# Designed miniproteins, single chains, continued (5): the designs that were tried, part 37

Each design is a single chain, and the fold is of that chain. pLDDT is the mean over its residues in the fold that is shown.

## One batch from the design tools (miniprotein)

Design m17262
Fold by ESMFold2-Fast:
Structure m17262 (fold): chain A 71 residues (1-71)
Amino acid sequence: MKEVIRDYAEEAVKNALSGSKASDAFYTAYLLSEYTGSYELGNRLTTAVLNITSGSKREEGIELARRVGEE
């Protein structure tokens, strides 16, 4: 379970950082919520993706996604 959460967080970060795959990053956050049954985890990863894609909050978003992956 923990490894899967981490893999989802890493995939969302990779897609968000690509610039052109923001929709894929958001879909990965949605899949995390479906897999875990936790809207809170999915919403936190969605916030991380939003922060990464904003550019100015990239580091904040990456750190938030890392925290999600540690749960």
Scores: mean pLDDT 78

Design m17263
Fold by ESMFold2-Fast:
Structure m17263 (fold): chain A 86 residues (1-86)
Amino acid sequence: GEEEAERVLRRALEAAERGAKASDAEIEAAREQALKIQRDIEDGKLPIVEGTARLAELVSFALGGEGKLELAREVAERAAELIKKA
């Protein structure tokens, strides 16, 4: 609910800040992990709330690394809204 949504928003925004300082290799690894998490959610291997939170953090990290901080914020906010509704 509400508390989970607030935690996801905070963690994703913090991940974007870390991504801005990350190496190209770390950014690429985050993208690969995001694709795996997305597949695990689709296959029912990972709970949707936990998977959405982890996916938002990884995507925000990669976007931060690309200098797309505003887009990272949008991703974080959308993930928080999805978790709040779950």
Scores: mean pLDDT 84

Design m17264
Fold by ESMFold2-Fast:
Structure m17264 (fold): chain A 80 residues (1-80)
Amino acid sequence: SKKEEASRELIFGGTNLSMAIMMKYLEAPKEKILELLDEGEKYAKKALELAKEAGDEKMVAEAQTLLAQIKALREEVLKE
């Protein structure tokens, strides 16, 4: 179902964000952190699309929150 697909995309997006946060904490190369954030954003955007099509307001909010968190971390990484 679209809800199950949205849930999987949210998990993949969230996993990439969590890895990016951990890599930043470990002072990993900026390029590796940005790759994880780019991947996470792709999953989060797909989750948002699927959640909207499914009419699942909770999943829409979760996908929007994930996108906002990815954007915030990207801005921090890019400030250098």
Scores: mean pLDDT 90

Design m17265
Fold by ESMFold2-Fast:
Structure m17265 (fold): chain A 79 residues (1-79)
Amino acid sequence: SPAVEYLEKAGEALRNGDAEKAIELLDKARQVLPQATPEEKRRVIELADVLAIQAEKMGHTEVAEKARELADEARRLLE
């Protein structure tokens, strides 16, 4: 799943302190999200929610907001 892979890479970038790369990867995940299966969209929600919490704890507010937006879009697409 490209969306899940981009999210996993965004999490890795965040752990390395690379907020700019995390934002780029979240934008890429969002672009491919409509093509994801319902199962992959549910996985995106799980990973994005975790990433948002981690990003906010680290003070990376923009990363946290983009991750929340991604999770919300995935929830909307499952309806």
Scores: mean pLDDT 89

Design m17266
Fold by ESMFold2-Fast:
Order: sequence, then C-alpha cells, then structure tokens
Structure m17266 (fold): chain A 75 residues (1-75)
Amino acid sequence: VEELKEKALEAVREGNFEEATKYLKELSKVASEEELRRALLELQRTALETRREELIAEYGEETVREAEARLAAAE
C-alpha cells in the first residue's frame, strides 16, 4: 500500500499523471477506503505544489491558497 502510494506521489511530482493514475488504480484494489482517501489527498496536495506557479498564473494566488487550505482541512 505505502509503496504504491509513494510511486503515485513520485509520478505526480514528475508530472506523469498517466503513471500516477495507474498506481492509484492498483492502490484502490488493496487499500482500505481510509488509506485511499488519504492517498488521494496527498496526491492532490502534491499536484498543487508541483503545478503551483502554473495554477497561480491561471486562477490567481488567492484561489490556490483557498484550495491548499481546503486540502489541509480535509485531513
């Protein structure tokens, strides 16, 4: 479970969302609902961090900060 989560996180950090989706599918077969939920929150946070500059340019800094705060509150 943790290995699949880490591989998915690494894929997101590399911008390889296709590989990240592949590892998420494998994780969904072996992880509990709670483990999968936590993994998804970590992946969303990592994706937001990795693409933060792009997201700020697209949506503005305040919108990105709000998304980050919502992800923190969801944990």
Scores: mean pLDDT 70

Design m17267
Fold by ESMFold2-Fast:
Structure m17267 (fold): chain A 64 residues (1-64)
Amino acid sequence: MPAPELTVTSLEVRQVGDQYEVTAHGVLTVDGVSTPVTVVARAPTAAEALQAAAEKLRALLEQA
């Protein structure tokens, strides 16, 4: 099955100054090969930072 898969293993949200930072760790699996991945996103709100991190993870899946 040639579908790439991403499993999120940890997600941390923290406040950095006047912004929120989301750090997401995961494993990207393509053709049975697993690669650890980490994305970091910052935004004025925690919800926006989570959305930005999700968009970065989606981009990794689309490029795989």
Scores: mean pLDDT 81

Design m17268
Fold by ESMFold2-Fast:
Formats: sequence, structure tokens, C-alpha cells
Structure m17268 (fold): chain A 89 residues (1-89)
Amino acid sequence: MELPVLDPSASAEEKRALIEQVEAQVEANRDEFTPEEYAAIRTDIELARYFLDRWERTKSVKDEIFANMALISLSSTLYVALRRVEKRK
């Protein structure tokens, strides 16, 4: 599984596609994560979707910033989990 590349200037549709890609990869590799890691990743996916949906409704710069922050949080959570998984080879 690869760490997602976040383009902060990407459209809401492109960011949603990135979240869907991350979720698909996480589910495909679910057994590689601890229950705690999986729960944290799922929480960040849900938060990213929430703020992305909000930005799509409001079109405000503030909500775009929150959506981008949620995506950065998801990337960070996933990165920490993947570092542990990589040690298993």
C-alpha cells in the first residue's frame, strides 16, 4: 500500500476519489493493521469525508482548509501504521 499523495489544489471530486482509493487499499490490507490502527484510520477517513462533504455544500475557503487538514491527518495516521507494517516484510 502506498501513502496517498495530497494535492491541496485538487477538486472536491478528486479528493473524494483519493479517500475512496485509500479506503479500498486499507480494506484490501485490513489484516496487516492492528484493531487500534484500523479504528484510527477509519475515524480519519470518516472525518475527511465529513469535512469534504461540508466543503462541497458551503464552497467556503474555511471548509476547504478543514477538508485539507483532515486529509493530512489521514495521511499521517496511515503513515505511522504503514511504518510498523513495513517492518514485517
Scores: mean pLDDT 79

Design m17269
Fold by ESMFold2-Fast:
Structure m17269 (fold): chain A 90 residues (1-90)
Amino acid sequence: DELEKVAPEVSKEDLERLSKLNEEERKVFGYLMSRSKDGVTEITEELVEEANKVLGTNFSLEEVKEKLDVDGDGKIDGKEHLALAAIEKL
């Protein structure tokens, strides 16, 4: 499995979900990752509102969590970052 081969720490289902992100969703993801502390970004309502304001997007907290929170812990960590970087290289 090509996706599993390049990011084995992330499930195939989660890699497929991240690979389907559109351009606006990728911008929000990149913004959230730019706000990381020690490679982890907690997905909060305040941070989602800030991203929407800066990027001109209109996502809810629930939409961001559903699309970008791969393991359901309310955080974007190194696993999501590695998965997206691996998908971009494919």
Scores: mean pLDDT 68

Design m17270
Fold by ESMFold2-Fast:
Structure m17270 (fold): chain A 120 residues (1-120)
Amino acid sequence: DKNISKLKAAAEAANAGLLLTVITSIKDPSEKEAAVIREAVKTLVQKPIGYLMLHGMLGDPEAAAGFAKDLIAAGPRTIKAVLEGLKEGGKYGEKLAEKLRDAILSTGKATPAQVAALNS
């Protein structure tokens, strides 16, 4: 799977920008793709440079809103996988998951299924 290979490569390189672009390009991911998204996000946030890049992006209101919109377009399974990956990354990841959840809710465009994914 080309998507799985791209996700793994971006996570290993701690390339937050590339990883997030690949994640949001996958519409309605399979369970296998969602599991790889979760692990890739966890791997990224556990690396110091990956955490700093994500912290910077989610601290920028315009960048955070753009990413939230792209995640909504990618679907509830993607939202759940990204949030679970951040939470599994430990204390710093949990704080980033809260910022991302707030950014998604602030769009006012999340479906009931997407809101359910935010609470997982």
Scores: mean pLDDT 81

Design m17271
Fold by ESMFold2-Fast:
Structure m17271 (fold): chain A 71 residues (1-71)
Amino acid sequence: DREEQAREEAIQAAKEGVEKAYEVLRRLVEEGDLEIMRRAGSAAIQQASAISPEQGKQMEEYLRELEKEAE
């Protein structure tokens, strides 16, 4: 349930813009849900890429940086 909700929230945020998706993923990292964050991040990348290739790349780069910070 939480994983599915996070994934859907990230997809909706990505439809509004990468900055909104960043907020969702950062919150998941702060909550310590790394596995959920990875799944939500993957969905956000896919959604952003479908809207704009540039946004998709930005989303992918942000996810990589979050993963580094998430230690």
Scores: mean pLDDT 79

Design m17272
Fold by ESMFold2-Fast:
Structure m17272 (fold): chain A 103 residues (1-103)
Amino acid sequence: SDVEKALEYADKAIEYGKKLKEKGYKKLGDEIIDLAKEIKDIIANKDKMSKNKIISRLIAIALRAIGIEFDAELFIKDKEVLELTLKGAKAIIEAALAGLRSL
């Protein structure tokens, strides 16, 4: 289901964020983890929110993840850290899109 896909992508983003923290990129890793956890919270509480509120929150998260991708390509010179960041951001975008499809 789209709910299961949203949760799976969010969990993948959390794992990429943890790896970034292990590489010394604590703030970046924490941001990716927090965005993924916010998606999981939205999915868990979707019956307590209007569809418009869910859509707005998921779009905002996806836009922030897109911003992380652009910032990473401009400022991260470490290839492994860049790849982890892009994978984490992509996982957040995929989780948000799956969340939107679950509506």
Scores: mean pLDDT 91

Design m17273
Fold by ESMFold2-Fast:
Structure m17273 (fold): chain A 65 residues (1-65)
Amino acid sequence: GDFEEGLAGMRASGAPEEALRRLERAFREGDAVTAEDALVRAVSQGGVAPEAAQKVGRALRERFG
């Protein structure tokens, strides 16, 4: 799905593994606020492919929006 593909893309582009694990856990547990915060933090640290972050953002909107 978009979330798994987006996470894989973020990992491939060099996002920190700690940030990715936090994002995945928050998404799994239904914690929208933590998931959104983790995505924003990962992107703000740089080195994340925009298309991968967009896929994750879309998945967050589908799950929580």
Scores: mean pLDDT 82

Design m17274
Fold by ESMFold2-Fast:
Structure m17274 (fold): chain A 68 residues (1-68)
Amino acid sequence: SMEEAEKEAEEMLEETKEKMKKAKSIDEVNQIVKESLEKFGKKFPNDEELQKKVLAELLREQHKIEKE
């Protein structure tokens, strides 16, 4: 269902954010973001709104990490 897909996307998003925080370099953060976006695109190919939300959330987290 859409609700199950949304919950799974939220869980994957939180897992990705934790990996980004534990990354040893900005290059590693960028690689994690790229890999995560590819996984979301494959897992939710028909959920454009979910994909857009995930992209925005990951870019926001990346920006926060780059400021530190």
Scores: mean pLDDT 79

Design m17275
Fold by ESMFold2-Fast:
Structure m17275 (fold): chain A 71 residues (1-71)
Amino acid sequence: EAEELLEKGKKAYEEGNYEEAVRYFQKSVEKGGPLDVESLQNLARAAGDAGNTELAREAARLVMEAHKALK
């Protein structure tokens, strides 16, 4: 479930396991879809902290697109 993956990602992030958090948040986005702003925001943050700046920028762009679609 997307919610379970989101919670696992948050736990990994709190433990400082940023790359593991990215993995869980990516799976959460895959399950929740492109309008899952919460998962996308968490993915952008975790990816940035893991040093994956390209993924962080892409996730941030998807957050902006999701906000436009959710209007």
Scores: mean pLDDT 80

Design m17276
Fold by ESMFold2-Fast:
Structure m17276 (fold): chain A 100 residues (1-100)
Amino acid sequence: MRVSEKEFEEYKKVFEEIDKLVEEGKLEEAEKLWNKYSKKERAEMLLVLAVYERALEAGLPESKARELAQQTREERFEVLAELENVPVEEIREAYERMLK
């Protein structure tokens, strides 16, 4: 399913807060915040933000990186596979491992 603008902004805020806690040496608090989310929610957040970050690293504009991150899960697998230069099956398998 597509990710809404609101969901995307919430995912970014979660990662920004985790990054801040890690930078401050508050690893236990960072882990506690991350564990508030289900494995499925964490896998989805990671996939969305991975597409966004890799698109930015590839030199795409912020608006295009957001658009790519907000696509359907299958479209995000294809985009991330292209950006990472790996088979799409490798991305799917990595996602499935996060659900276990």
Scores: mean pLDDT 83

Design m17277
Fold by ESMFold2-Fast:
Structure m17277 (fold): chain A 63 residues (1-63)
Amino acid sequence: SLEEVKEEVIRIMTEGALNGEGKEAAERARKLLEEAGLSDEQKQEILDEAMRAAVRAYIEAQE
């Protein structure tokens, strides 16, 4: 489902940010979204949400 894809992308991006593997995580996330058959708008919305979650987690981990 869309929700499952979104949760997985958020997990990938958050883990990547916390482990210093953000670039690799972004590549994996984009591949997952492409394989999910989503529209460009849906892919961008999910990536934006995942990016915000990853940034928040990274900042909180530093403090």
Scores: mean pLDDT 82

Design m17278
Fold by ESMFold2-Fast:
Structure m17278 (fold): chain A 85 residues (1-85)
Amino acid sequence: SEATEELIQRPLKEAEELKRQGEELFKEGRYEEAIELYRRAKEILQDLLDWLSVLSPRSALHEELEKQIKELEEKIKEAEEKLKE
């Protein structure tokens, strides 16, 4: 249904935009703000993954979401290391 497509596509688009904004802040040396946006993007994707695990446990989207979550975790770690310098 159109409502189901919106429930998937809207959070994916929001997480992508937050990740993009976080990457720009990282380039500007604004690491604490970048971490905040990366964490928000990760939470959105984790919530979507949890929802899909109930409704479609064998969806190919699970693997893609897990990959994107891992990439965000790596970006958070990199920004945290920059704050220690």
Scores: mean pLDDT 85

Design m17279
Fold by ESMFold2-Fast:
Structure m17279 (fold): chain A 98 residues (1-98)
Amino acid sequence: KIFISKEEALEKVEKELEELFEWAKKLGAEAKLLGIRFRSEPRAVALERQRASAAALNAGESTRVTVLIPLGEEDGVVHYLEVEMELSPELVEAAKAE
């Protein structure tokens, strides 16, 4: 089932990114949008990709964050919007502190 349209998902992402960039600026930190992509992958593959990204960030191996916004799922295939961002080390450390 499709949860939201691609157009609606992009609008939501733009709003959330604007809020994130304002927050980072107030902290004297940087956040950079690397890309927005539409993907369709088996659910297990999508979840493992997200977990691997989070693990690398927590280990300090990467400053890149991948956020998956679900658009729908059909026959075990998840359709989602992938947002990839690069956070400054200061912003990553602030996130880890909580």
Scores: mean pLDDT 69

Design m17280
Fold by ESMFold2-Fast:
Structure m17280 (fold): chain A 113 residues (1-113)
Amino acid sequence: DKKAEELIEKARRRIEELLREAEARLKATAAAGRDGTPEQAREAIQAVVDEAEARLERALEEIKKEAEKLSKDDQNTVLGYANYLVAEALDRIRKLADELLAETVAAIRARAA
């Protein structure tokens, strides 16, 4: 139980860190994209999303490996929570990417007018 709780807290902090890094990188990429074309902005933002997804998948695999040292019930608890946090982080990243892309495209079009 105590070891499972510690691993859950470690997983939460790692996933929250990756989410913060992805959000910061998306915002910076969107801002830089305003000087390009809508197509370039879409490609750049999608590349950040793809990298964030890959990093979250790697973090989840590391958590799964550490959870193998726990009891079966504790493994199920840790993996359930970690999968939930990763899914929530991915949803937030994708939503932010969509919002930032729309704003960036609108800004590009406004400059062309």
Scores: mean pLDDT 88

Design m17281
Fold by ESMFold2-Fast:
Structure m17281 (fold): chain A 80 residues (1-80)
Amino acid sequence: SMAERLAAAGEAFEAEVRAYLAANPDASPEERREAVLEIARRFRAAHADDPLYVARLDEFIAQLRAFSDEEVAAVFEGIR
């Protein structure tokens, strides 16, 4: 699940994603996707020397990019 992939991306990343979602309850699915992808890009850059972490984060990014707006809305409602 996306929640499992979020947890696998590390507690600091999960905490920042959850904080964004809690602070932005009225954000559109596309706004949520863009914001979470931006958080992911920052964490990827910060951990560029950790190939296992980068691989897990890349799987999260790929799945989030593949989701429809309905899937983004449903998944992030479940994470909040």
Scores: mean pLDDT 81

Design m17282
Fold by ESMFold2-Fast:
Structure m17282 (fold): chain A 95 residues (1-95)
Amino acid sequence: SLREALELAGRLARAMMEGDAEGAAELVREIVESGDELALDAALAFATLMATYLAKDKERALELVDRLREALRRRDAEGAAEAVRELTKLIKEGQ
C-alpha cells in the first residue's frame, strides 16, 4: 500500500538524516526484499532529496544516487545497501 511504502521510505530518510549508516543500509535492504515498487520509488525520491539538500559534495552525492537507482532497478539489495551507507556518511559529514 502507499501508506506502508511511505512509512518504510520515511524511516529510511530519518536514518539518513540522523547519520545512521547501518540502519539506513538495513532499511533499504528491506525495501528491495519487499519488491514493493512504491517503496522502491519513494526510497529513491527521498535519497535524492537528502543528497541534493544535505550533502556538501553534490557531485559525489549524485554519483551515489545513480548507483542506488541502478541497484534498486536490478533489485540488488547489497548494492543498494552500500550506496545508501556511503550516502548517509556523506550527508553526516555535510552537517
Scores: mean pLDDT 85

Design m17283
Fold by ESMFold2-Fast:
Parts: structure tokens; C-alpha cells; sequence
Structure m17283 (fold): chain A 77 residues (1-77)
């Protein structure tokens, strides 16, 4: 189910961040955002993706992801 996929992606993303595998963390966080129907969870996932992008030195992508997360938080209110 989508719910099972979201839980699996979240766990895999957490492991990638703990391992310092920023490329994998970015990919998994973006997949988590796409799989999430909840706007707040999607925003959190995009924030995590932005953190991974910053660690990879892609500051422009990190900025774009943070702006998307901000808009989703505003919509979720």
C-alpha cells in the first residue's frame, strides 16, 4: 500500500542520513515527498531533501526545495 511505501521510504531515508550517504538520502527524501499525500509530511520530506542537497553542495537545489516545503506548510494551515 502507499502507507507501507511511505513508512519504508522514511526508514530508508533515515538510515541514509545516519550513514552520511547524502546522494541516497536526497533520492529517498524526494521519493518520500512524492509518495506522501499529507501536505505536512510532504513538506518535512522536502526539508530533509534540502538538507541532503546542502551537504552535497547544491545550494540552489536546497533553496528550491525549502521554498516548496514552505509553500506546502502554508497550504496545510
Amino acid sequence: SREERVLRLAAEADRAFEAGDWERALRLALELAEASEDLKLRAVALGAAARAAERLGDLERARELLEKARKLYEEAK
Scores: mean pLDDT 86

Design m17284
Fold by ESMFold2-Fast:
Structure m17284 (fold): chain A 71 residues (1-71)
Amino acid sequence: IDDSAPLTLESLVALLKRIADSMGLKLTDEQLEEIAREVLEKFPAETIGEFLDNKEAVEFAYKKMVEASKA
């Protein structure tokens, strides 16, 4: 994962997919995109590294992924 990469919907979806896969969560690309959009709206950042440094943003994404996997 390139921490200097721009934080876009595409780059965030790719990051969240890797996190979900590592946690054994079965999420669709549609669910990942929806979560990524909500994260970008609530926690604007310029790079992937800035997102990862924001504990609140990371915890929010984690909770949303877990919730989506249970639905």
Scores: mean pLDDT 81

Design m17285
Fold by ESMFold2-Fast:
Structure m17285 (fold): chain A 83 residues (1-83)
Amino acid sequence: KKDIVIFYAELVMLLGIRAGLSPEEAAYQAGQFAAIVGKELGLSDEDIIEAAKTAAKRVAERLNIPDVEGVASAAEQGAKDAL
Protein backbone atom coordinates (compact mmCIF):
# COMPACT_ATOMS: atom_id res chain seq x y z
CA LYS A 1 0.00 0.00 0.00
CA LYS A 2 2.75 2.48 0.98
CA ASP A 3 4.66 1.71 -2.27
CA ILE A 4 1.56 2.67 -4.31
CA VAL A 5 1.37 6.04 -2.49
CA ILE A 6 5.11 6.64 -3.08
CA PHE A 7 4.69 5.82 -6.81
CA TYR A 8 1.78 8.24 -7.32
CA ALA A 9 3.43 10.99 -5.24
CA GLU A 10 6.57 10.70 -7.42
CA LEU A 11 4.40 10.98 -10.54
CA VAL A 12 2.58 14.08 -9.21
CA MET A 13 5.90 15.75 -8.33
CA LEU A 14 7.40 14.98 -11.77
CA LEU A 15 4.29 16.30 -13.55
CA GLY A 16 4.33 19.45 -11.39
CA ILE A 17 7.97 20.16 -12.26
CA ARG A 18 7.21 19.57 -15.96
CA ALA A 19 4.28 22.03 -15.67
CA GLY A 20 6.70 24.73 -14.41
CA LEU A 21 6.37 24.48 -10.63
CA SER A 22 9.48 24.83 -8.46
CA PRO A 23 10.73 21.52 -6.98
CA GLU A 24 9.46 22.58 -3.52
CA GLU A 25 6.03 23.60 -4.89
CA ALA A 26 5.78 20.29 -6.78
CA ALA A 27 6.88 18.35 -3.65
CA TYR A 28 4.23 20.17 -1.57
CA GLN A 29 1.50 19.16 -4.05
CA ALA A 30 2.84 15.58 -4.12
CA GLY A 31 2.60 15.52 -0.30
CA GLN A 32 -1.03 16.66 -0.42
CA PHE A 33 -1.79 13.94 -3.00
CA ALA A 34 -0.02 11.32 -0.84
CA ALA A 35 -2.34 12.28 2.05
CA ILE A 36 -5.49 12.00 -0.11
CA VAL A 37 -4.52 8.61 -1.58
CA GLY A 38 -2.98 7.31 1.66
CA LYS A 39 -6.18 8.07 3.61
CA GLU A 40 -8.28 6.21 1.01
CA LEU A 41 -5.92 3.22 1.30
CA GLY A 42 -6.15 3.29 5.12
CA LEU A 43 -2.54 4.28 5.85
CA SER A 44 -1.56 5.90 9.15
CA ASP A 45 -0.59 9.59 9.18
CA GLU A 46 3.00 8.53 9.98
CA ASP A 47 3.15 6.19 6.96
CA ILE A 48 1.66 8.89 4.71
CA ILE A 49 4.27 11.46 5.83
CA GLU A 50 7.09 8.92 5.32
CA ALA A 51 5.74 8.02 1.85
CA ALA A 52 5.56 11.71 0.85
CA LYS A 53 9.14 12.37 2.04
CA THR A 54 10.45 9.20 0.35
CA ALA A 55 8.81 10.16 -2.97
CA ALA A 56 10.24 13.71 -2.85
CA LYS A 57 13.75 12.45 -2.03
CA ARG A 58 13.64 9.88 -4.87
CA VAL A 59 12.57 12.51 -7.41
CA ALA A 60 15.21 14.95 -6.11
CA GLU A 61 17.96 12.30 -6.48
CA ARG A 62 16.71 11.29 -9.95
CA LEU A 63 16.65 14.91 -11.22
CA ASN A 64 19.85 15.98 -9.36
CA ILE A 65 17.99 18.60 -7.31
CA PRO A 66 20.57 19.82 -4.73
CA ASP A 67 18.16 20.72 -1.88
CA VAL A 68 16.95 17.19 -1.10
CA GLU A 69 16.02 18.10 2.50
CA GLY A 70 14.07 21.17 1.32
CA VAL A 71 11.88 19.15 -1.07
CA ALA A 72 11.41 16.41 1.58
CA SER A 73 10.29 19.09 4.08
CA ALA A 74 7.90 20.61 1.51
CA ALA A 75 6.35 17.18 0.80
CA GLU A 76 5.97 16.54 4.56
CA GLN A 77 4.24 19.92 4.99
CA GLY A 78 1.93 19.25 2.02
CA ALA A 79 0.92 15.90 3.52
CA LYS A 80 0.36 17.42 7.00
CA ASP A 81 -1.75 20.28 5.58
CA ALA A 82 -3.96 17.74 3.72
CA LEU A 83 -4.30 15.45 6.79
Scores: mean pLDDT 84

Design m17286
Fold by ESMFold2-Fast:
Structure m17286 (fold): chain A 92 residues (1-92)
Amino acid sequence: SKEEFKKVLEKVKEKILKDESLSEEAKEQLVKLLDFLESLPEEERVPLLEAWLDSIDASPELKEALTSAVKNIDEEALYEALKRFAKEFLEK
């Protein structure tokens, strides 16, 4: 449900903000990505996320990890996928 997804995003946001391995700049960008995910319509969430990831030339591995985590509303998988996103786009 939309409410369950929002609660998972809030928990992931807390984990990101407490993660000492992430820079302040990476934390800010990941929070913006979480806000983007929350803004997506429930029915189109995965297709819109896939289109966005394709538009930024995300790796196939990151695209699969992030879309799978969002589709399954998996808190731990989403947290790990966001850390992978940071490594690929924010820490280079």
Scores: mean pLDDT 85

Design m17287
Fold by ESMFold2-Fast:
Structure m17287 (fold): chain A 68 residues (1-68)
Amino acid sequence: KEAEILEEAERLTPEMKRLIETDAAALGGARPGQNRLAQIRSLAVLRALEELGADPAAVEAQRAFILS
């Protein structure tokens, strides 16, 4: 299941990048200490976890990682 989540996240990464790049306001809100590509990839993983119905604990761990 983890491999499936990572594959879905890789598939979603270009889509999330496009959405973030389209929202100019979101670009200025980048978190300190994280590069834009890492942030996009983390969001893609979160979306993949939610879409595939992963364990709620895994979803919360990914949210915590993004917010930390």
Scores: mean pLDDT 64

Design m17288
Fold by ESMFold2-Fast:
Structure m17288 (fold): chain A 90 residues (1-90)
Amino acid sequence: SERLRQLRIEAEYLESLAIMGAYVTPDGQKILADAEALERQLLAQGVPPHLARAQALKYLAEQLKDVHPNTAKVAEEAAKLYEEIARLEA
């Protein structure tokens, strides 16, 4: 329980940093909209919420890796934390 609580706080914090980094990047607002659309599609297909969010964050990282590498790394770390949360909730 405490481990899951700490993982959620860290994942949400890193996700917030990744979103902020994307907003200051050229085309970042469009990339964020595309990531959000991907998450919604995965949720509609029955993918668990934390795994859908992890996939959206991986998409964000891939799109930003050459334009804003530090933000891409933060998005990748947030995705790993969401995948760990999903694993522990299964």
Scores: mean pLDDT 89

Design m17289
Fold by ESMFold2-Fast:
Structure m17289 (fold): chain A 87 residues (1-87)
Amino acid sequence: MVKTLKIGGLEVPESLIIERIREEIKKNPEEAEEIAYKLGYLGALMGVPLETMEEILKEATKDFEPEEQKKLLEALKEGYEEELKDL
């Protein structure tokens, strides 16, 4: 069973999003928090539930140290909340 996200009217497999995020963070580890923040912002803008965005980021960062993963999840929540305030 393929879980999908609706992004701007497109249905995208979660596995594709997870892989893309993992690769982006791997290429730019110094920007990981910024990437997570932007991901949260875009998720809110596209109407994706926060819980779904958290699951995606958690899976993309499952090999990270728990403290680093927690920071990324916090950044994602901040980005998500910021978009909701702009509505």
Scores: mean pLDDT 77

Design m17290
Fold by ESMFold2-Fast:
Structure m17290 (fold): chain A 61 residues (1-61)
Amino acid sequence: MPAVVEEAIAWLRSRGFTVPESLPEPSEADVARIAELLADPSLEAALARQLHDLARGLTLP
């Protein structure tokens, strides 16, 4: 699992969000999107949504 995804999970859990226990290996586009969302603390809800979408097998085009 890429470090940025692990950091995003830790950040969201520290903010009280529920995060999926198991995530598939993200694509480079998924990693880039997660990094963008993680850089802006106001986008916590969007970051949580991105991780839940990844857990459901929904990746960026």
Scores: mean pLDDT 76

Design m17291
Fold by ESMFold2-Fast:
Structure m17291 (fold): chain A 60 residues (1-60)
Amino acid sequence: MEALRARLDAVVAALRARGEDDAAAGVERHFADLEARKDYDSAERFLDHVERWLARTHPA
């Protein structure tokens, strides 16, 4: 979970840096729901999807 939490924090920070506060809040909420259900596989897939979307929309 530590690694997934660090990835969540990075994604949220990136979204807020872009001014997408609503999207950042949505990502945090969805991840928290998956974590509460102990669905770590879905949580990892969700972060993978968001990270890929960020990379495609705003490549480094």
Scores: mean pLDDT 79

Design m17292
Fold by ESMFold2-Fast:
Structure m17292 (fold): chain A 63 residues (1-63)
Amino acid sequence: SKEEVLKQVQEALREIGRLTERVIAARSAYRANPTPENLAAYQQAVEEAEKESKRLHEEMLKL
């Protein structure tokens, strides 16, 4: 239903906010200390944010 889709959109928006903060923190850590570990953490954070962004886009298309 539209109400269920809107709830999923709101949940995804909240999660994207948290993931964006994680990406910023991981990017800062990598820039301060460019180790393979920090690069991997940054890449993982970006991947999680992109996954949630795609979920939001798909849910919005159902509206």
Scores: mean pLDDT 86

Design m17293
Fold by ESMFold2-Fast:
Structure m17293 (fold): chain A 95 residues (1-95)
Amino acid sequence: SIKDEALEYVESLEEQLRKISDRALEETKDNPELKKEIERIYKDGLEKLEEIRKKIEEAKTDDEVHYHTQLAVDYYLGTMGQIASVVVQNNNQKK
């Protein structure tokens, strides 16, 4: 069903965020402050995706599934952008 496909898609976004976070944590391993920032951004991003997953499970129409799936993409992209900004900050500090 469209709901099952949407749930699988959100799970794939969560897995991609984990991989991005793992890479960013490795790149910032010498900067404990920025490492903690990445951990916080990742945790917040996962929490939002979990909330959206619940909304998709509760959805009664295909339009509601599509709406929440698009919202998941937006939060995924926003979380990626925040992690990327921290990595850029780390690289600038290394000169």
Scores: mean pLDDT 88

Design m17294
Fold by ESMFold2-Fast:
Structure m17294 (fold): chain A 79 residues (1-79)
Amino acid sequence: SLLQELQAAIRARDVDAAVRYATALIEAGQEEAAAKAIYTLLSELRDLEFARAVLARLREPYPDSLTVRALEQLVAELE
């Protein structure tokens, strides 16, 4: 599933893959699932550099998405 692929990409710290699968979930109307997966896993991993890299890639195409808002909140919490 796209969600499992997103989770695997996040655990692998693969920015390109995480952006690709998050984008696919947003476009499929599964934005809430993408936002929850990102917030939950990155809260556990506490990888600020990875969170910032994914945020930078999603912010331009999806500025008002739940996924971008979740990443912005997480980055602020980890700083």
Scores: mean pLDDT 85

Design m17295
Fold by ESMFold2-Fast:
Order: structure tokens, then sequence, then C-alpha cells
Structure m17295 (fold): chain A 103 residues (1-103)
């Protein structure tokens, strides 16, 4: 499960970076490409959840999927700055949950 959590943290770093890029962008084609990349990351997190057997790890992965879904929804609504804020806050909460599970 440690390897799955490390992969999740790396994917969450990508989510934050992509939402920051979307918030700074004035190019709708770039924003559309970012949304597609976030959808791909969501599918990768779902694959990690399918591999997880530990209930605590599965719960963190499920929370991450719900967070990414909410971020994508905000981007679809044109709320780019809110998507970035949610991604940063959500990443911090996921990192804290991973740290507690590893303690």
Amino acid sequence: SDALLDQLLALMDQVVALTEQAAKSTDEKEREAIKKQLEQIREQVKELRAQATDPGVRAILETAIQLIDSVISLLEEGKYEWARILAESGQAQIRARVARLRA
C-alpha cells in the first residue's frame, strides 16, 4: 500500500500543477487539454483504488477521486481559480491523511 500512496501523492502534485496552469491560462484550447489530463489522472487513481486491499488506503483513494471530480466540475463551470484553491486544499488534506496512516 505504501507504493500506491506514493503514486497517489505524485498524481496529486500533477493535479495541483494542472489547476494552477488552467488558472493562469488565457487559451481555451490549453484549458481543454488540462481537463482531459485531469480525467486521465482520475482514471489512474481509480486503478490504484482497484489494487488497494487496505480499507484505510481505499478510503484515501476514494477521497482523492471525489476531489478530482469536484475540480473537473469547477473547471467545466469556468471557475479556474476555485478549482486551483480546491486542489491545493484537497492535496494538503490527502497528504495529512497519508502521514497519519503511515504513523
Scores: mean pLDDT 90

Design m17296
Fold by ESMFold2-Fast:
Structure m17296 (fold): chain A 67 residues (1-67)
Amino acid sequence: MEEKIEKAIEVGKEILEEKGELTAKELQERIAERLGLDLNNPEDGEILEKAVLTLITGEYGDKILPD
């Protein structure tokens, strides 16, 4: 799980650098598309939620808009 979260964080950083500003929901959806994760799967949803939370509380928080 942690390895998948780190990969999702890395992909999220790339998306934010390419697109600028996104909502947390839009970021989750784009990470899911790039990694082949299913937002309707609880395990994949937890990976995406933890990755986006890490980005919000880290150096990319200014680029993630509230939903």
Scores: mean pLDDT 78

